Designed miniproteins, single chains, continued (4). Designs and how they scored, part 52

Each design is a single chain, and the fold is of that chain. pLDDT is the mean over its residues in the fold that is shown.

## One batch from the design tools (miniprotein)

Design m13902
Fold by ESMFold2-Fast:
Structure m13902 (fold): chain A 86 residues (1-86)
Amino acid sequence: AAALALAAALAALAAHPDAGAAALHAAKAAVEAAKHAGDPLKAAEYGGVAAVAGAVAAAVGRRAGNAEAAAAGRLAAEAGNLAAHA
């Protein structure tokens, strides 16, 4: 999930820099949560950031008409929620 969110965010950033930047930030937080899966507190902190930032990025992407950024933000939010509940 986190790796897929990062790949989608990089693609969104390449296609649409303005809307893709928010999605990339959320995807990076999701990757950090995954890296700290062995530390529940750290994973929850990064996962929470990814969930909130991903939801915002998805909304911004939809508003901008950037489907790739919207999808990347949604994937980052899903990955963050999974990490926070692990």
Scores: mean pLDDT 69

Design m13903
Fold by ESMFold2-Fast:
Structure m13903 (fold): chain A 93 residues (1-93)
Amino acid sequence: MKEEIDKIDTEVYKKLVEAKDYEGLRILSDLVRLAETDPEKALERAKELAKQYEKDGNKILTAGAYVVMAIAYRRLGKEEEAEKWIKKAKSLL
């Protein structure tokens, strides 16, 4: 559901602001905007970033990348995939 994605996106935003990770916030915000215009490109970039953030052990940025993936999947009509990734993002927060 859109409401769940918006809720988790807001939690990621709050945690990045609290951590003063303004670069991470900028990157993820740019990808959210990209997901609205080119969801396929946003999905590929978010997958690459998720792998990098997972390797770095950064749970907040990883959750943020998963939120972008959920937004992109939803815009592509893949609601079940969107729900899987938003649940995974929620588990990291």
Scores: mean pLDDT 85

Design m13904
Fold by ESMFold2-Fast:
Structure m13904 (fold): chain A 68 residues (1-68)
Amino acid sequence: MSDEEKAKEAIKKMEEAAKKLEEEGYTRASQILREAVKKAKELMKKGEYKEALEVLEQGERDAVRATL
C-alpha cells in the first residue's frame, strides 16, 4: 500500500472516529481529530504523505489524552 493510500485510509478512519466521539460527548477529542484531518489534507495536496501520516498519528495520541 502506498503512503498516499495509507494517508487517505487514515483520514477516513479519523473522520469516522471524530463523529463517534462527538456523538458520545467527547467534544475536545473530536475537535483534535478534526484539526489533525484538516492539516493532513493540506499536506496531501502538497504530496507530503509521510508528514500527513505523522500529523494523523500525533492527533490520535492527543485525542486519547483528551478523553482521560
Scores: mean pLDDT 84

Design m13905
Fold by ESMFold2-Fast:
Structure m13905 (fold): chain A 102 residues (1-102)
Amino acid sequence: MLEEAVRHAREAARAALKAYQVAIENGDLETAKYFLEAARHMAEAYLALQRGDVEKAVEHFRRAIEAFEKGLKVAKSPEAKKYLQEAIDHARRALELAEKAM
């Protein structure tokens, strides 16, 4: 379960990085800002999972999802929206798996 949560967290981070690259290329600095906030929380959730701190990981996944959703709402590029949605879907799956491990 935690290994699958870690995998989904990693895939969310990869999708978020692609969204960031597209946002920067299109001058969408507001989306890029929310991406950086979400990426920080995803990194902290990943590290918490590696340490077995499932409760802390859950908190950071929730904050990352909120930041990704704000990014999705303001994103101008359809490609950035696609990658942000992929990041949200993976982050939600990581959260679900982490919550089941509590």
Scores: mean pLDDT 83

Design m13906
Fold by ESMFold2-Fast:
Structure m13906 (fold): chain A 86 residues (1-86)
Amino acid sequence: MKKKAEELIKKAREALQNGDFETAVKYAEEAIKLDPNNKEAWAILGAAYYLLGDFEKASRYFKKALELGMSVEEINRLYEEARKAA
């Protein structure tokens, strides 16, 4: 279960870095179904939705990543990597 979630997170991160935000959402959502406490998957959802223009969803998912112990610096780094692809 966790190994499959980690593979999905890797695919979500790669899609995010390539500007494929809808694919990043798909893989991150699948990862969350397998491991709902994975903070990186929630942060990827936040970044992808922000770049898709859904700021309400982005805010909710970033809040979840923070609640799970992700730092603001980690979220900012992930967002900046994604923004370069946009």
Scores: mean pLDDT 84

Design m13907
Fold by ESMFold2-Fast:
Structure m13907 (fold): chain A 55 residues (1-55)
Amino acid sequence: SSFIQELRRRAEELRRKAAELYANAKTKEQRLEAEILEGMAALLEGMASWLESKQ
């Protein structure tokens, strides 16, 4: 479904942002922000996989 595709696309965008932020992080706050974005991406992927399994 388009919704599952959108969830995966957003997860990929969040993962890319997290990687960029982490690579350029100079403070603990910036590193934590990157970790939060990575966690959100994992949740979106999990949701997409769960929805796909239900068909």
Scores: mean pLDDT 86

Design m13908
Fold by ESMFold2-Fast:
Structure m13908 (fold): chain A 78 residues (1-78)
Amino acid sequence: SALDAKEEGLKYFEKGDYEAAIAYYELALELGGLSKEQEAEVYKKMGEAYEKLGDYEKAQEYFDKAREIYEELGDEEG
């Protein structure tokens, strides 16, 4: 499931395998069924993973996606 893919992504992120983490996070998004909050968390984790890999442009893109969703949910306004 998308939640299982998200959990595997987090597991690989914690191990320092950022490429595998990104692959599982992408799989979680592709499978669908995540809440908006969970989708934002996945984008945030993808941003963190790209930052760890030194891809700051990709990191910023994914942080921007996460922020947009959090703003829509009212989590980052004001």
Scores: mean pLDDT 83

Design m13909
Fold by ESMFold2-Fast:
Structure m13909 (fold): chain A 61 residues (1-61)
Amino acid sequence: GGPAVAAAVAAARAGDGEAAARHATQSVKLNEMTPEAAGAAGRAAAEGDGEAAARHVSQGA
């Protein structure tokens, strides 16, 4: 993982699904996270589950 992954996790835990998705997209472009993990994290964040979103990011980084 890198700074973009850390930012995605922090945003997801704060309940900011839109910011979490933006940071996750950036982390995929920087090769810090897999697209599959970013997609799963984004869906969990959109559902309000910041902890599940953070777990998906951690597993994909």
Scores: mean pLDDT 72

Design m13910
Fold by ESMFold2-Fast:
Order: sequence, then C-alpha cells, then structure tokens
Structure m13910 (fold): chain A 76 residues (1-76)
Amino acid sequence: MEEIGKLVQEIADIINSQENVPEELKEALRRLAEAVQNGDKEKAIEEARRLAELAKTVPEIADKILPLLEEILELL
C-alpha cells in the first residue's frame, strides 16, 4: 500500500497544479485516497476506474495521470 500511496500523491500533485479542475475529479481522487488508506481494495479499484473515466474529459490531465492510475490498478 505504501507504493500505491505514493502514486495517489503524485496524481494529487498533478491535479493540484492545474487550474479549473472539475470538482468531480477532485472528489474521485479523495475517494480513491480514502479507499487506499483504509485498505479497501474493491473500492480502490472502483474509484481508480472512475477517476480514469473523468480524467479522459480533461485532456491536459489525462496524459499525465492515466499511466499512474494503470500502475495503481496493477498493484491492486
């Protein structure tokens, strides 16, 4: 989980560096971080997939965070 936590933090840093990020994307990130912190593998997978779908609607973010989300899903 430490490795996954680092990937979640990297995604958070990318999202926080961007102006005008949708609240739904920030919500999905919070839910993913919470699921990872709680060790809820099933919820973490669901929230990572949701975040990936939302990220595709923001091209600037999609290219940066989708590879990190794929790594998280591989580790879960």
Scores: mean pLDDT 81

Design m13911
Fold by ESMFold2-Fast:
Structure m13911 (fold): chain A 57 residues (1-57)
Amino acid sequence: MLTEEELEGIADYASIIAGVPREEVLKLLREGDWQAIEERLGPKVAAVVRRRMERLR
């Protein structure tokens, strides 16, 4: 299970790269809807985010 601090770090990265507000990215990651994440951030950014989340478990 990811800590809040780890999740915030991943959201900050995705926000910068995808140009989406950090708060919106954080909300998407908390919900864990990978289809919505991929549609909003793009498949390449979503794949990086997913790998980071898996590594930090």
Scores: mean pLDDT 78

Design m13912
Fold by ESMFold2-Fast:
Structure m13912 (fold): chain A 78 residues (1-78)
Amino acid sequence: RVIPEEIAKLLKELDLLLGEKKHEEAVEKIKKLKEELKKYGLLTPEVEELLDKLEELVKAGKYEEARKILKELVELLE
């Protein structure tokens, strides 16, 4: 599976932000990732569901669970 360079970059940046517990920046990065995935035709219902769960966990301050969901999203896209 081929991930576009912009998507791969956003996924790496988001993982770093989650590790640093940067709530507001992580939420904005998730929104940008969702828009880029939509542009590339990669925003399937399953991908969107994982992104929505990821955003909910970040807003709840559950960064460890959010990083687990991000790993599932990366595996789904790869």
Scores: mean pLDDT 82

Design m13913
Fold by ESMFold2-Fast:
Structure m13913 (fold): chain A 65 residues (1-65)
Amino acid sequence: FKVGDLVQAVKDYTAKGEFELSLKTGEKLEVLDANNEDWVFVKRLSDGRMGWVPKEYLEKVGRLA
């Protein structure tokens, strides 16, 4: 992933820490940081909430120009 990528949750994720974001399948998010091997910092488009999520829970669906 790259900063500015539009990504979608492919499965539900429950946050395990205060800096993590819970996901529901089908949610759209913007990538804000992708420098970690296993984790991505994202912003949910519906409410603007931000947090870390595992890369394996996301797929790229486009880019936010």
Scores: mean pLDDT 80

Design m13914
Fold by ESMFold2-Fast:
Structure m13914 (fold): chain A 96 residues (1-96)
Amino acid sequence: GAEAALEAARAAAEAARAAAADGAGVGAAAAGVSAAGAYAAALIGEKTGREGEGAREAALAARAAAAGARAGGGERGAAAGEEAARAGEEAARRGE
């Protein structure tokens, strides 16, 4: 469900923000924004009873965060975002 996607998105957001804080350029900064969006999407889905939709949106944003983190040299953030995206997609399928 959306809870797994929310937790994974939060981990991706933290990793992406850490990469951005190191001054790793525009890719890492973009990753932080995308990760924040993932968190918000998952939370809204949970609160509105649309868990599958929230998880899907969170997974997409987590993938964007992973790509941005990788572009900024944040391998740790990229790995966390990729893992979050997979977890979110699985949660979306189970939630629907």
Scores: mean pLDDT 63

Design m13915
Fold by ESMFold2-Fast:
Structure m13915 (fold): chain A 94 residues (1-94)
Amino acid sequence: MDELERLLEKARENGKAFIDLYKESVKKALLDPETAENALLYLYFLRQADEGKLRTFEEIEKELTPETRKEILDYAVKEFGLSEEDRKKMEELL
């Protein structure tokens, strides 16, 4: 089961404190070499869904260009409050 999806649902149910925990977990996943690519893919999926686009992970994975990755990194920096140093570390991992 997708741990990020489960954390997101729990955050919604249990209020803002768990939303903050979810954001911190996503930050850690983006900064971990083993999980960075999957976390980025998941954020792109969520962004597409927020824009009303129903996409599969397979379709999104095929559309991950360097330009799209940069857009999602910019989104992650804004949404999760990442520092410029964190952003550079993520660019080195991806």
Scores: mean pLDDT 69

Design m13916
Fold by ESMFold2-Fast:
Structure m13916 (fold): chain A 95 residues (1-95)
Amino acid sequence: DVRGRIVELLVQAYEAAYAGDLETAKEYLYKAIELLMETLSPEQQERLKEAVKKGDELAEKNLNEKEKLGALRATAENMLDRLGAEDALAALPKI
């Protein structure tokens, strides 16, 4: 179940970012993105790769660690929402 594994990894990315673990949050988010690539058309894959690359460049140039953690939480939450993972979204820790 690729979708279920993507949802699990996104929840783990959010939880790691909420806990302040930037490197673990990145690891889970990138694993989720890799699995998501398997479900996408070539055109969708290229769009996602470009969006990830631009996001990483902007974060590295402009964000401090706290802001990077916030951006990772927002990215994981947005991806869960786009996947329709309502139960997972409801279970996320709140700020």
Scores: mean pLDDT 81

Design m13917
Fold by ESMFold2-Fast:
Structure m13917 (fold): chain A 85 residues (1-85)
Amino acid sequence: SMLREIVEKARLMVEQAQLTMKYAEATKDARTARLAALTGQSAVDIAEYAYEKSKDEEVKREAEEVKERGQEVVDRAKAVYDALA
């Protein structure tokens, strides 16, 4: 399913955002923290799209989990950015 592939893409983007956020924390780089927040937000938006368009309960549950994890990364990355800026 294309929607399942979209959810998997969003999941990988959350993992990338988490890695970018850890790098921002380690280097104390506000620009990197902002990049983590933007990447995480893109993942949330993609997961929300898949949630809204899917009629498959499993895909919807996976999309919701990715959305929740992505939002956690966005919130944390913003906190890191605010502390450094």
Scores: mean pLDDT 88

Design m13918
Fold by ESMFold2-Fast:
Structure m13918 (fold): chain A 77 residues (1-77)
Amino acid sequence: MVPEPPLSPEARRLIEEGDRLFAEGRRAAAAGDLERAIALFREAAEKYEEAYRLSGSLSAGVNAAMALMAAAVLELI
């Protein structure tokens, strides 16, 4: 069983950017700014998707799906 190889610097930067945007989205949602939260979660998903396409990282793919789900749930409110 082989562990996942280390991410490229570019894929790592995209994941870090996605993490930052997702955290901002959570803060916006907690403050009741749903429009901003939705936009931030969508932007986070885009960064995670790009990281997944570059690296094949399953964790990046899962994080992208999670961010899209968060945006979709808020759009129902």
Scores: mean pLDDT 81

Design m13919
Fold by ESMFold2-Fast:
Structure m13919 (fold): chain A 74 residues (1-74)
Amino acid sequence: MNEEWREELRKVVEELKANPPSQEEMDAADRADAAGDITPRRFALSVQRALELIYRGIDKAIERNKKYREERKK
C-alpha cells in the first residue's frame, strides 16, 4: 500500500519537477475550491498546486538565504 503510494508520489514529483503546473491550472483549482465544487479531478489539481508551492517556497528560501549571505559578506 504505502510503497505504491510512494512510487506514485515519486513519479508525480518528478513530473512536477520537469513540468510544474501552470498558473492557469492553479487558478482553476482555486476557483473550484472557492465554489465548493469538489471533484476528484479538482482535488488532484489542488494537490499539484500544493506541491508546486512547496517547491517554489524551497527555491525562494534557498535564493533568499544565498542573497542574505552574499549581502552579509559585503
Scores: mean pLDDT 62

Design m13920
Fold by ESMFold2-Fast:
Parts: C-alpha cells; sequence; structure tokens
Structure m13920 (fold): chain A 65 residues (1-65)
C-alpha cells in the first residue's frame, strides 16, 4: 500500500471513529482510531497519528456526558 493509500484509509477510519464516538460507541470509536493511527505511523506520519488519537479520545469523552 502506498503512502497516499495509507493516509486516505486512515482518514476514512478516523472519520468513522469520530462519528461512532459522537454516538456514544466509545469502544468501536477507540478501536478505529487506533487503526487509523497505526496506518498513519506506517505512512511515516507519527504526528498525524497522535493528532487522530487525541481527537477521537476527546470526542469519546464528550459522548460520555
Amino acid sequence: MSKEELIKEAEKLAKEAAELALKGDVERAMQLGREASELLRKAGEPGGAETVLGLVEKLAQEAKK
């Protein structure tokens, strides 16, 4: 898989994770967020990986209210 393909797949998974987090499905949201982060690390984007995980965690925290 190319770097561009990894980033595109990670963006798709991150979006799905955010939507699940907002719906209160924290477990699935965190699972997809971790998968997106792993793909970004494989693409050589560790900063993007940390950003995605942080965003999903924040949205999951908001959904618990």
Scores: mean pLDDT 80

Design m13921
Fold by ESMFold2-Fast:
Structure m13921 (fold): chain A 64 residues (1-64)
Amino acid sequence: SAALREALAATARATLELMKASIDLQEAKRKGASEEELKELERRLEEAAARLRAAAAELEALIA
């Protein structure tokens, strides 16, 4: 179904965004980024994790 395809795509995109946010934060910490930059990257990581949880929940509801 279109809904299942969209939910799969959303989950995949959210997973990639979480991976990217994690890598960005790890790289910034390695380079000794400012406290302000680290807080912004941590906020983005939290947002990406929340989006993945929401997308995964929607997908699980469709395949249950």
Scores: mean pLDDT 88

Design m13922
Fold by ESMFold2-Fast:
Structure m13922 (fold): chain A 80 residues (1-80)
Amino acid sequence: SLSPEDLEAETLLALGDMYLAMADKFEKQGRYDEAIELYKKAIELYREALEVATSPDIRALARQGLEDAEKKLKELEEKK
């Protein structure tokens, strides 16, 4: 079973993934300002997950999500 820290990290990771998916949806709709704010929220959640997570698997997923969200944010900020 997961530790309380890893359960918290899993919840933060899941929320980060949800915001990342919403940001992608708004980006595809040309809603770049809303997409930027959602990518920023996803980045915050992935960073929090990394601070809390002790599981290597959860840490790896959070790092991947963080990298994806940061890349998307930079690309969108360049287009604005």
Scores: mean pLDDT 87

Design m13923
Fold by ESMFold2-Fast:
Structure m13923 (fold): chain A 64 residues (1-64)
Amino acid sequence: MEAAKAEAEKAKAEFEKALAEDIAKAPEYATKASQAYLSVGKEEGKKMNEELTKALEEAKKKAA
């Protein structure tokens, strides 16, 4: 679905911006992005969500 892909890309961009500018907000944006990714499709959304999880874990290691 094009709309779901657009939402996922927007959420991804917001999450990446949060990682760069305000790591404390990153978990909130990660949750939003994860939900959007699941709407894209089973396999594609799973790959995006795995990338998201890795990025969030790296950010947590630096923020703690």
Scores: mean pLDDT 73

Design m13924
Fold by ESMFold2-Fast:
Structure m13924 (fold): chain A 85 residues (1-85)
Amino acid sequence: SAATEAIHAALVELLRMQYRVLVENHVLSEEEIARAEALAKIVQPFVESLSPEQREALRAVGRAFLESGDFAAAEAALRAIIDAA
C-alpha cells in the first residue's frame, strides 16, 4: 500500500541520517533536523503497533547497518519487518 511504502521510505531515510551522524561524523542542519522529525512522525504509529520482538528486530537492523554500512541488506530487512507486521 502507499502507507506501507511511505513507512519503508521514512525508515530507510532515518537510518541513512543516523549513519551519517554516527559513522560519518556529520552535523545535521536545522532543515535536516526538521526532516528527521517529520520522518519520525510517519514511522512512530507503525513502531508503536509492533510487538516487543518485532521492535527488537527493527533495532537489530539499525545496529547491523551502523556496523556494516550495508544499505541493501538494511533496506531488504526493513521491508521484511514491514511485510511481517
Scores: mean pLDDT 86

Design m13925
Fold by ESMFold2-Fast:
Structure m13925 (fold): chain A 59 residues (1-59)
Amino acid sequence: MMEEMIEKAYKIIKEELKEGKSLKEATVKAAKELVDEGVPNEDASKASAEATRRVKADL
């Protein structure tokens, strides 16, 4: 459940970064897309934060 949301956020963040968006903009977009898919705001925020941490580790 949470891991699947983190994976979705991770893919969104990576895609936004490839398009030249900042990490902050990418993180915000990932959270919004999860909320738009019906994920509760708290869970979307946690998933996008963890995905952002994983993206930073890959740098």
Scores: mean pLDDT 81

Design m13926
Fold by ESMFold2-Fast:
Structure m13926 (fold): chain A 58 residues (1-58)
Amino acid sequence: VEAAVEALLAGDAERAEGLIAGAVARGQLSTEGAQKAGKALKEGDYERAAEALREGAV
């Protein structure tokens, strides 16, 4: 999850999307957290996306 947050803060949305999917697959991120982060990414709100990742971390 931390690597995905770092990618978001660096503005690398593509890398962040891959890391988010990987975190869900490994059980490190909730499905709900991933959905909220994905929505924020589509809106260009990287800070809200990072917040959703932190809240959804297991």
Scores: mean pLDDT 77

Design m13927
Fold by ESMFold2-Fast:
Structure m13927 (fold): chain A 62 residues (1-62)
Amino acid sequence: SAEEHLRRALEAYARGDYETAYKHFIEALKEDPTNEAARFLLEKLYEETGDPEIKEALEKYT
């Protein structure tokens, strides 16, 4: 579920595992593209990392 992916993403984010966090944020958005929490946290992940793949994902899930 989107909620389960969001939970796993937050656990990964809290421990600094940004790659795993990104993967689970994207899975949450695939299941629920309107998930504001997942979008907000993905934006924060982009601010932390500057990763262009994260920027592309944010533009896709507008």
Scores: mean pLDDT 82

Design m13928
Fold by ESMFold2-Fast:
Structure m13928 (fold): chain A 55 residues (1-55)
Amino acid sequence: SPEQQIAALRAEYDREVTRVAEDAAARGWSPDELRARLDAVDREYQRRLAEIRAA
């Protein structure tokens, strides 16, 4: 169902944000690099969310 797909996508998004933050800390990314990566993750999440809602 769309509801199950959205729930799964939210869980994936939360996990990805956590992973990005952990990787940034481990690799010494600048705040600008971290922000750019998180912005990209957010854009992808919004795009996929819109696709599910349009179906």
Scores: mean pLDDT 86

Design m13929
Fold by ESMFold2-Fast:
Order: C-alpha cells, then structure tokens, then sequence
Structure m13929 (fold): chain A 81 residues (1-81)
C-alpha cells in the first residue's frame, strides 16, 4: 500500500544522499588540488580542475534536486494519510 511506497522512497533518498556525500568528498579533494595548482602557477592544470569542479558541482546539484523532489513527494504522501 501507500506505506510501502513511503518506505521505498525513504530508502532511495538515503541511497542518493550517500552518493551525494561521496561526490562532496571528491569535490573537496579537487578544491585542495586546485589550491595547490594555483600556488604552483600551473595554469593548464588550474583550468582542467576548475572544469572538473564545475561538472561535479552540477552533478551534486542534480542529486539535491532529485532528493528535494522525492522529499516533496514524501511530504505529500504523509499529508494525504
């Protein structure tokens, strides 16, 4: 029933949140590498890392969007009951 959908949705939200945390850790590592490359004046590395950071941030934002949609749906389902 509806309760099963709620439990499934909660479980999937947790999985997506875990994936998002992994991407956030990757982002922090890239930001550290960026700082190091900038300090060493490696212009080409800096440009590459900046592009990777932007891509990773977009992926994180996409996951945040999915979480938000699923949380919104969960809220609606809880209000319907």
Amino acid sequence: GLEEEIKELEAKIKEIEAEKKELEEELKKLEEKLKEAEAEGKEEEVEKIKKEIKELKRRIEELEGIIGIREGLLSILKKKD
Scores: mean pLDDT 83

Design m13930
Fold by ESMFold2-Fast:
Structure m13930 (fold): chain A 64 residues (1-64)
Amino acid sequence: MEEVMKKVEETVKKNAKAIANLSEEQRRDLAAQLVARYDSKPTQEQLDRAYEIIEKVAEEEKKK
């Protein structure tokens, strides 16, 4: 789990501006895509955590 989330966080931070411009639905979809990229059988817990990371990065980017 931690390795997958670390890779998701790195990818999200590199694309923070693009992610901040996505809708909530598009960000949820991105979370699913990123987890699936690093894990062939994503759990709901992994999807929820990836979405939380995406939302936090989007909020920090909008704050700037």
Scores: mean pLDDT 77

Design m13931
Fold by ESMFold2-Fast:
Structure m13931 (fold): chain A 80 residues (1-80)
Amino acid sequence: MEEARRLVEEAREALERAVAAMKAGDYEAAVRYAEEALRLGLEAVELAAADPEAREVLLEAGIVAGLAGIVLGVARVALR
């Protein structure tokens, strides 16, 4: 559980960096940070899904991964 919570925290930090890059118009950095946030969030989902007591962490990981996917999609469209 400590590992999954750590990954959620790291994913949130990467997501915050992705949003900040979007606000700055740095879509290349936004893509990189959003991809990292999505990767970390999905890894947290996989770890939390293996533990039936980890429902709260699983939900948090899913939300972060979903938001990271949205930011990634928007940044990719803006970059292309």
Scores: mean pLDDT 83

Design m13932
Fold by ESMFold2-Fast:
Structure m13932 (fold): chain A 58 residues (1-58)
Amino acid sequence: GSMEELARKALEQAEKALEEGDLAAARSAIHEARVLGKGNEEIEKRIEELEKRLAELE
């Protein structure tokens, strides 16, 4: 798949980790999505939303 497809998979992993309360896994998946999805506005927007959710749980 493309880098964009890999970024979306990383976003799914981050969402699952947040639902499970695994903050370390969520941080790792968010970082991966940021690297893979750089320059894609939709992916960057979803990363911002996940980072906000992560901050509220810390």
Scores: mean pLDDT 83

Design m13933
Fold by ESMFold2-Fast:
Structure m13933 (fold): chain A 72 residues (1-72)
Amino acid sequence: KKELIEKVIEAIKAGAPLDEIRDLLLEYFSSDPYLTPEQARRLADFYVRIIEAGGEGRDVLIEELKKDLEKL
């Protein structure tokens, strides 16, 4: 849902706590009917690791989320 992905992007840009970002990402990926609960958790954890590391990887991830938002 558009509102959920917008909240994820905003939380990442605002530097929200990683636990909060993880919960939003998990909710976002769990809304995908093509992902199992296990796949959703792995994707959320993977994204959190990229955000925690910072730098170019974080910026690329934000751009990918924006592309997902545009496709909705």
Scores: mean pLDDT 77

Design m13934
Fold by ESMFold2-Fast:
Structure m13934 (fold): chain A 100 residues (1-100)
Amino acid sequence: HMKVEVKIKDDGSLEVTVTTEDGKTITFRRPLRGDPAELIDAIVREGYSKGLSEEEIINKAIEVVKKYADFLGLTDEQRDELIELAKEYVKLEIERRKKS
């Protein structure tokens, strides 16, 4: 089975590693200030590849968003708003994958 792994580096950059069925590894790197939607997409892909539940995927997205907000120096209020937006986005992406 194809595996997807997401790593968030200390600088906030996102590294996505995809392992194909042939055992080949492909690595993509995204800059710190990339589109937040791309971050959520990568988290959902990793969660599905690992067979995580919707709740587990949401929890992972929250942790990623917290780290991202800390790096950007967001206020607690801004961070909470971003977390709620991320939760909604994850639910939408999960729903799309169930329908496709």
Scores: mean pLDDT 68

Design m13935
Fold by ESMFold2-Fast:
Structure m13935 (fold): chain A 88 residues (1-88)
Amino acid sequence: DAARRARVLAIVERIRRRQRETSERASKIPNEEERDRLGLETLREIVRETAEELTRLGLVPSTAEFYRLPLEEQYEIMLRRLREVLAS
């Protein structure tokens, strides 16, 4: 329980840092398409780095079904599961 919460907190902190860094970079990009591309690349990196850990923690609904979802939906599901663990 405590170890699981500590791992989830570490994952959330990594996601927050990556989002903050990406937002800072995006604020310096005047072109909307380039900002959107940066955002999509950030989502891909977060999902790639986090999905395996979340699967092992039992926090994704189904590996096969989960990976068939659009990237943004995978990200939202991951965030909700992480928040649920931290709220308990």
Scores: mean pLDDT 79

Design m13936
Fold by ESMFold2-Fast:
Structure m13936 (fold): chain A 86 residues (1-86)
Amino acid sequence: MKVTVKVVGADEKAKKTAIEFAEGLREGGLKVEYEVEGDTVTITIEPGNVGSMALAIALGGELWAAGYKVTSKVEGNTITITVEPA
């Protein structure tokens, strides 16, 4: 199953957090690609046994720990995470 995670409203710190999350998944053996366009980071994952909700919780938690207000929306295989300064 292919899952797309979009981080929207990302400043440089949120962008770095999303990229580090994507790179961590890739290093863990998952097939992961990411693209940065303006304030949006789009991560595409073929996660095997990892569910889209688990990915949303994990990345959302890292962004919250980094000092952001986080809102997540799940639509099928696409997760949109909107970040705002807390």
Scores: mean pLDDT 78

Design m13937
Fold by ESMFold2-Fast:
Structure m13937 (fold): chain A 55 residues (1-55)
Amino acid sequence: IPEKLAEALRRRAEESKSPEAAELYRRGADFAEQGNLAEAKRLAFEGVLAEDAYK
């Protein structure tokens, strides 16, 4: 569901302590709002990896 995915990614970006992860989540949310779920999911996954690497 694009709207729910976009909202979840924007929330993750806002709450993330990793600037790289936050940027990836914000870009993912933008693509989700545009209906590009493939890119949104890819960016969400990259954001999770960046956040995991940050710790």
Scores: mean pLDDT 80

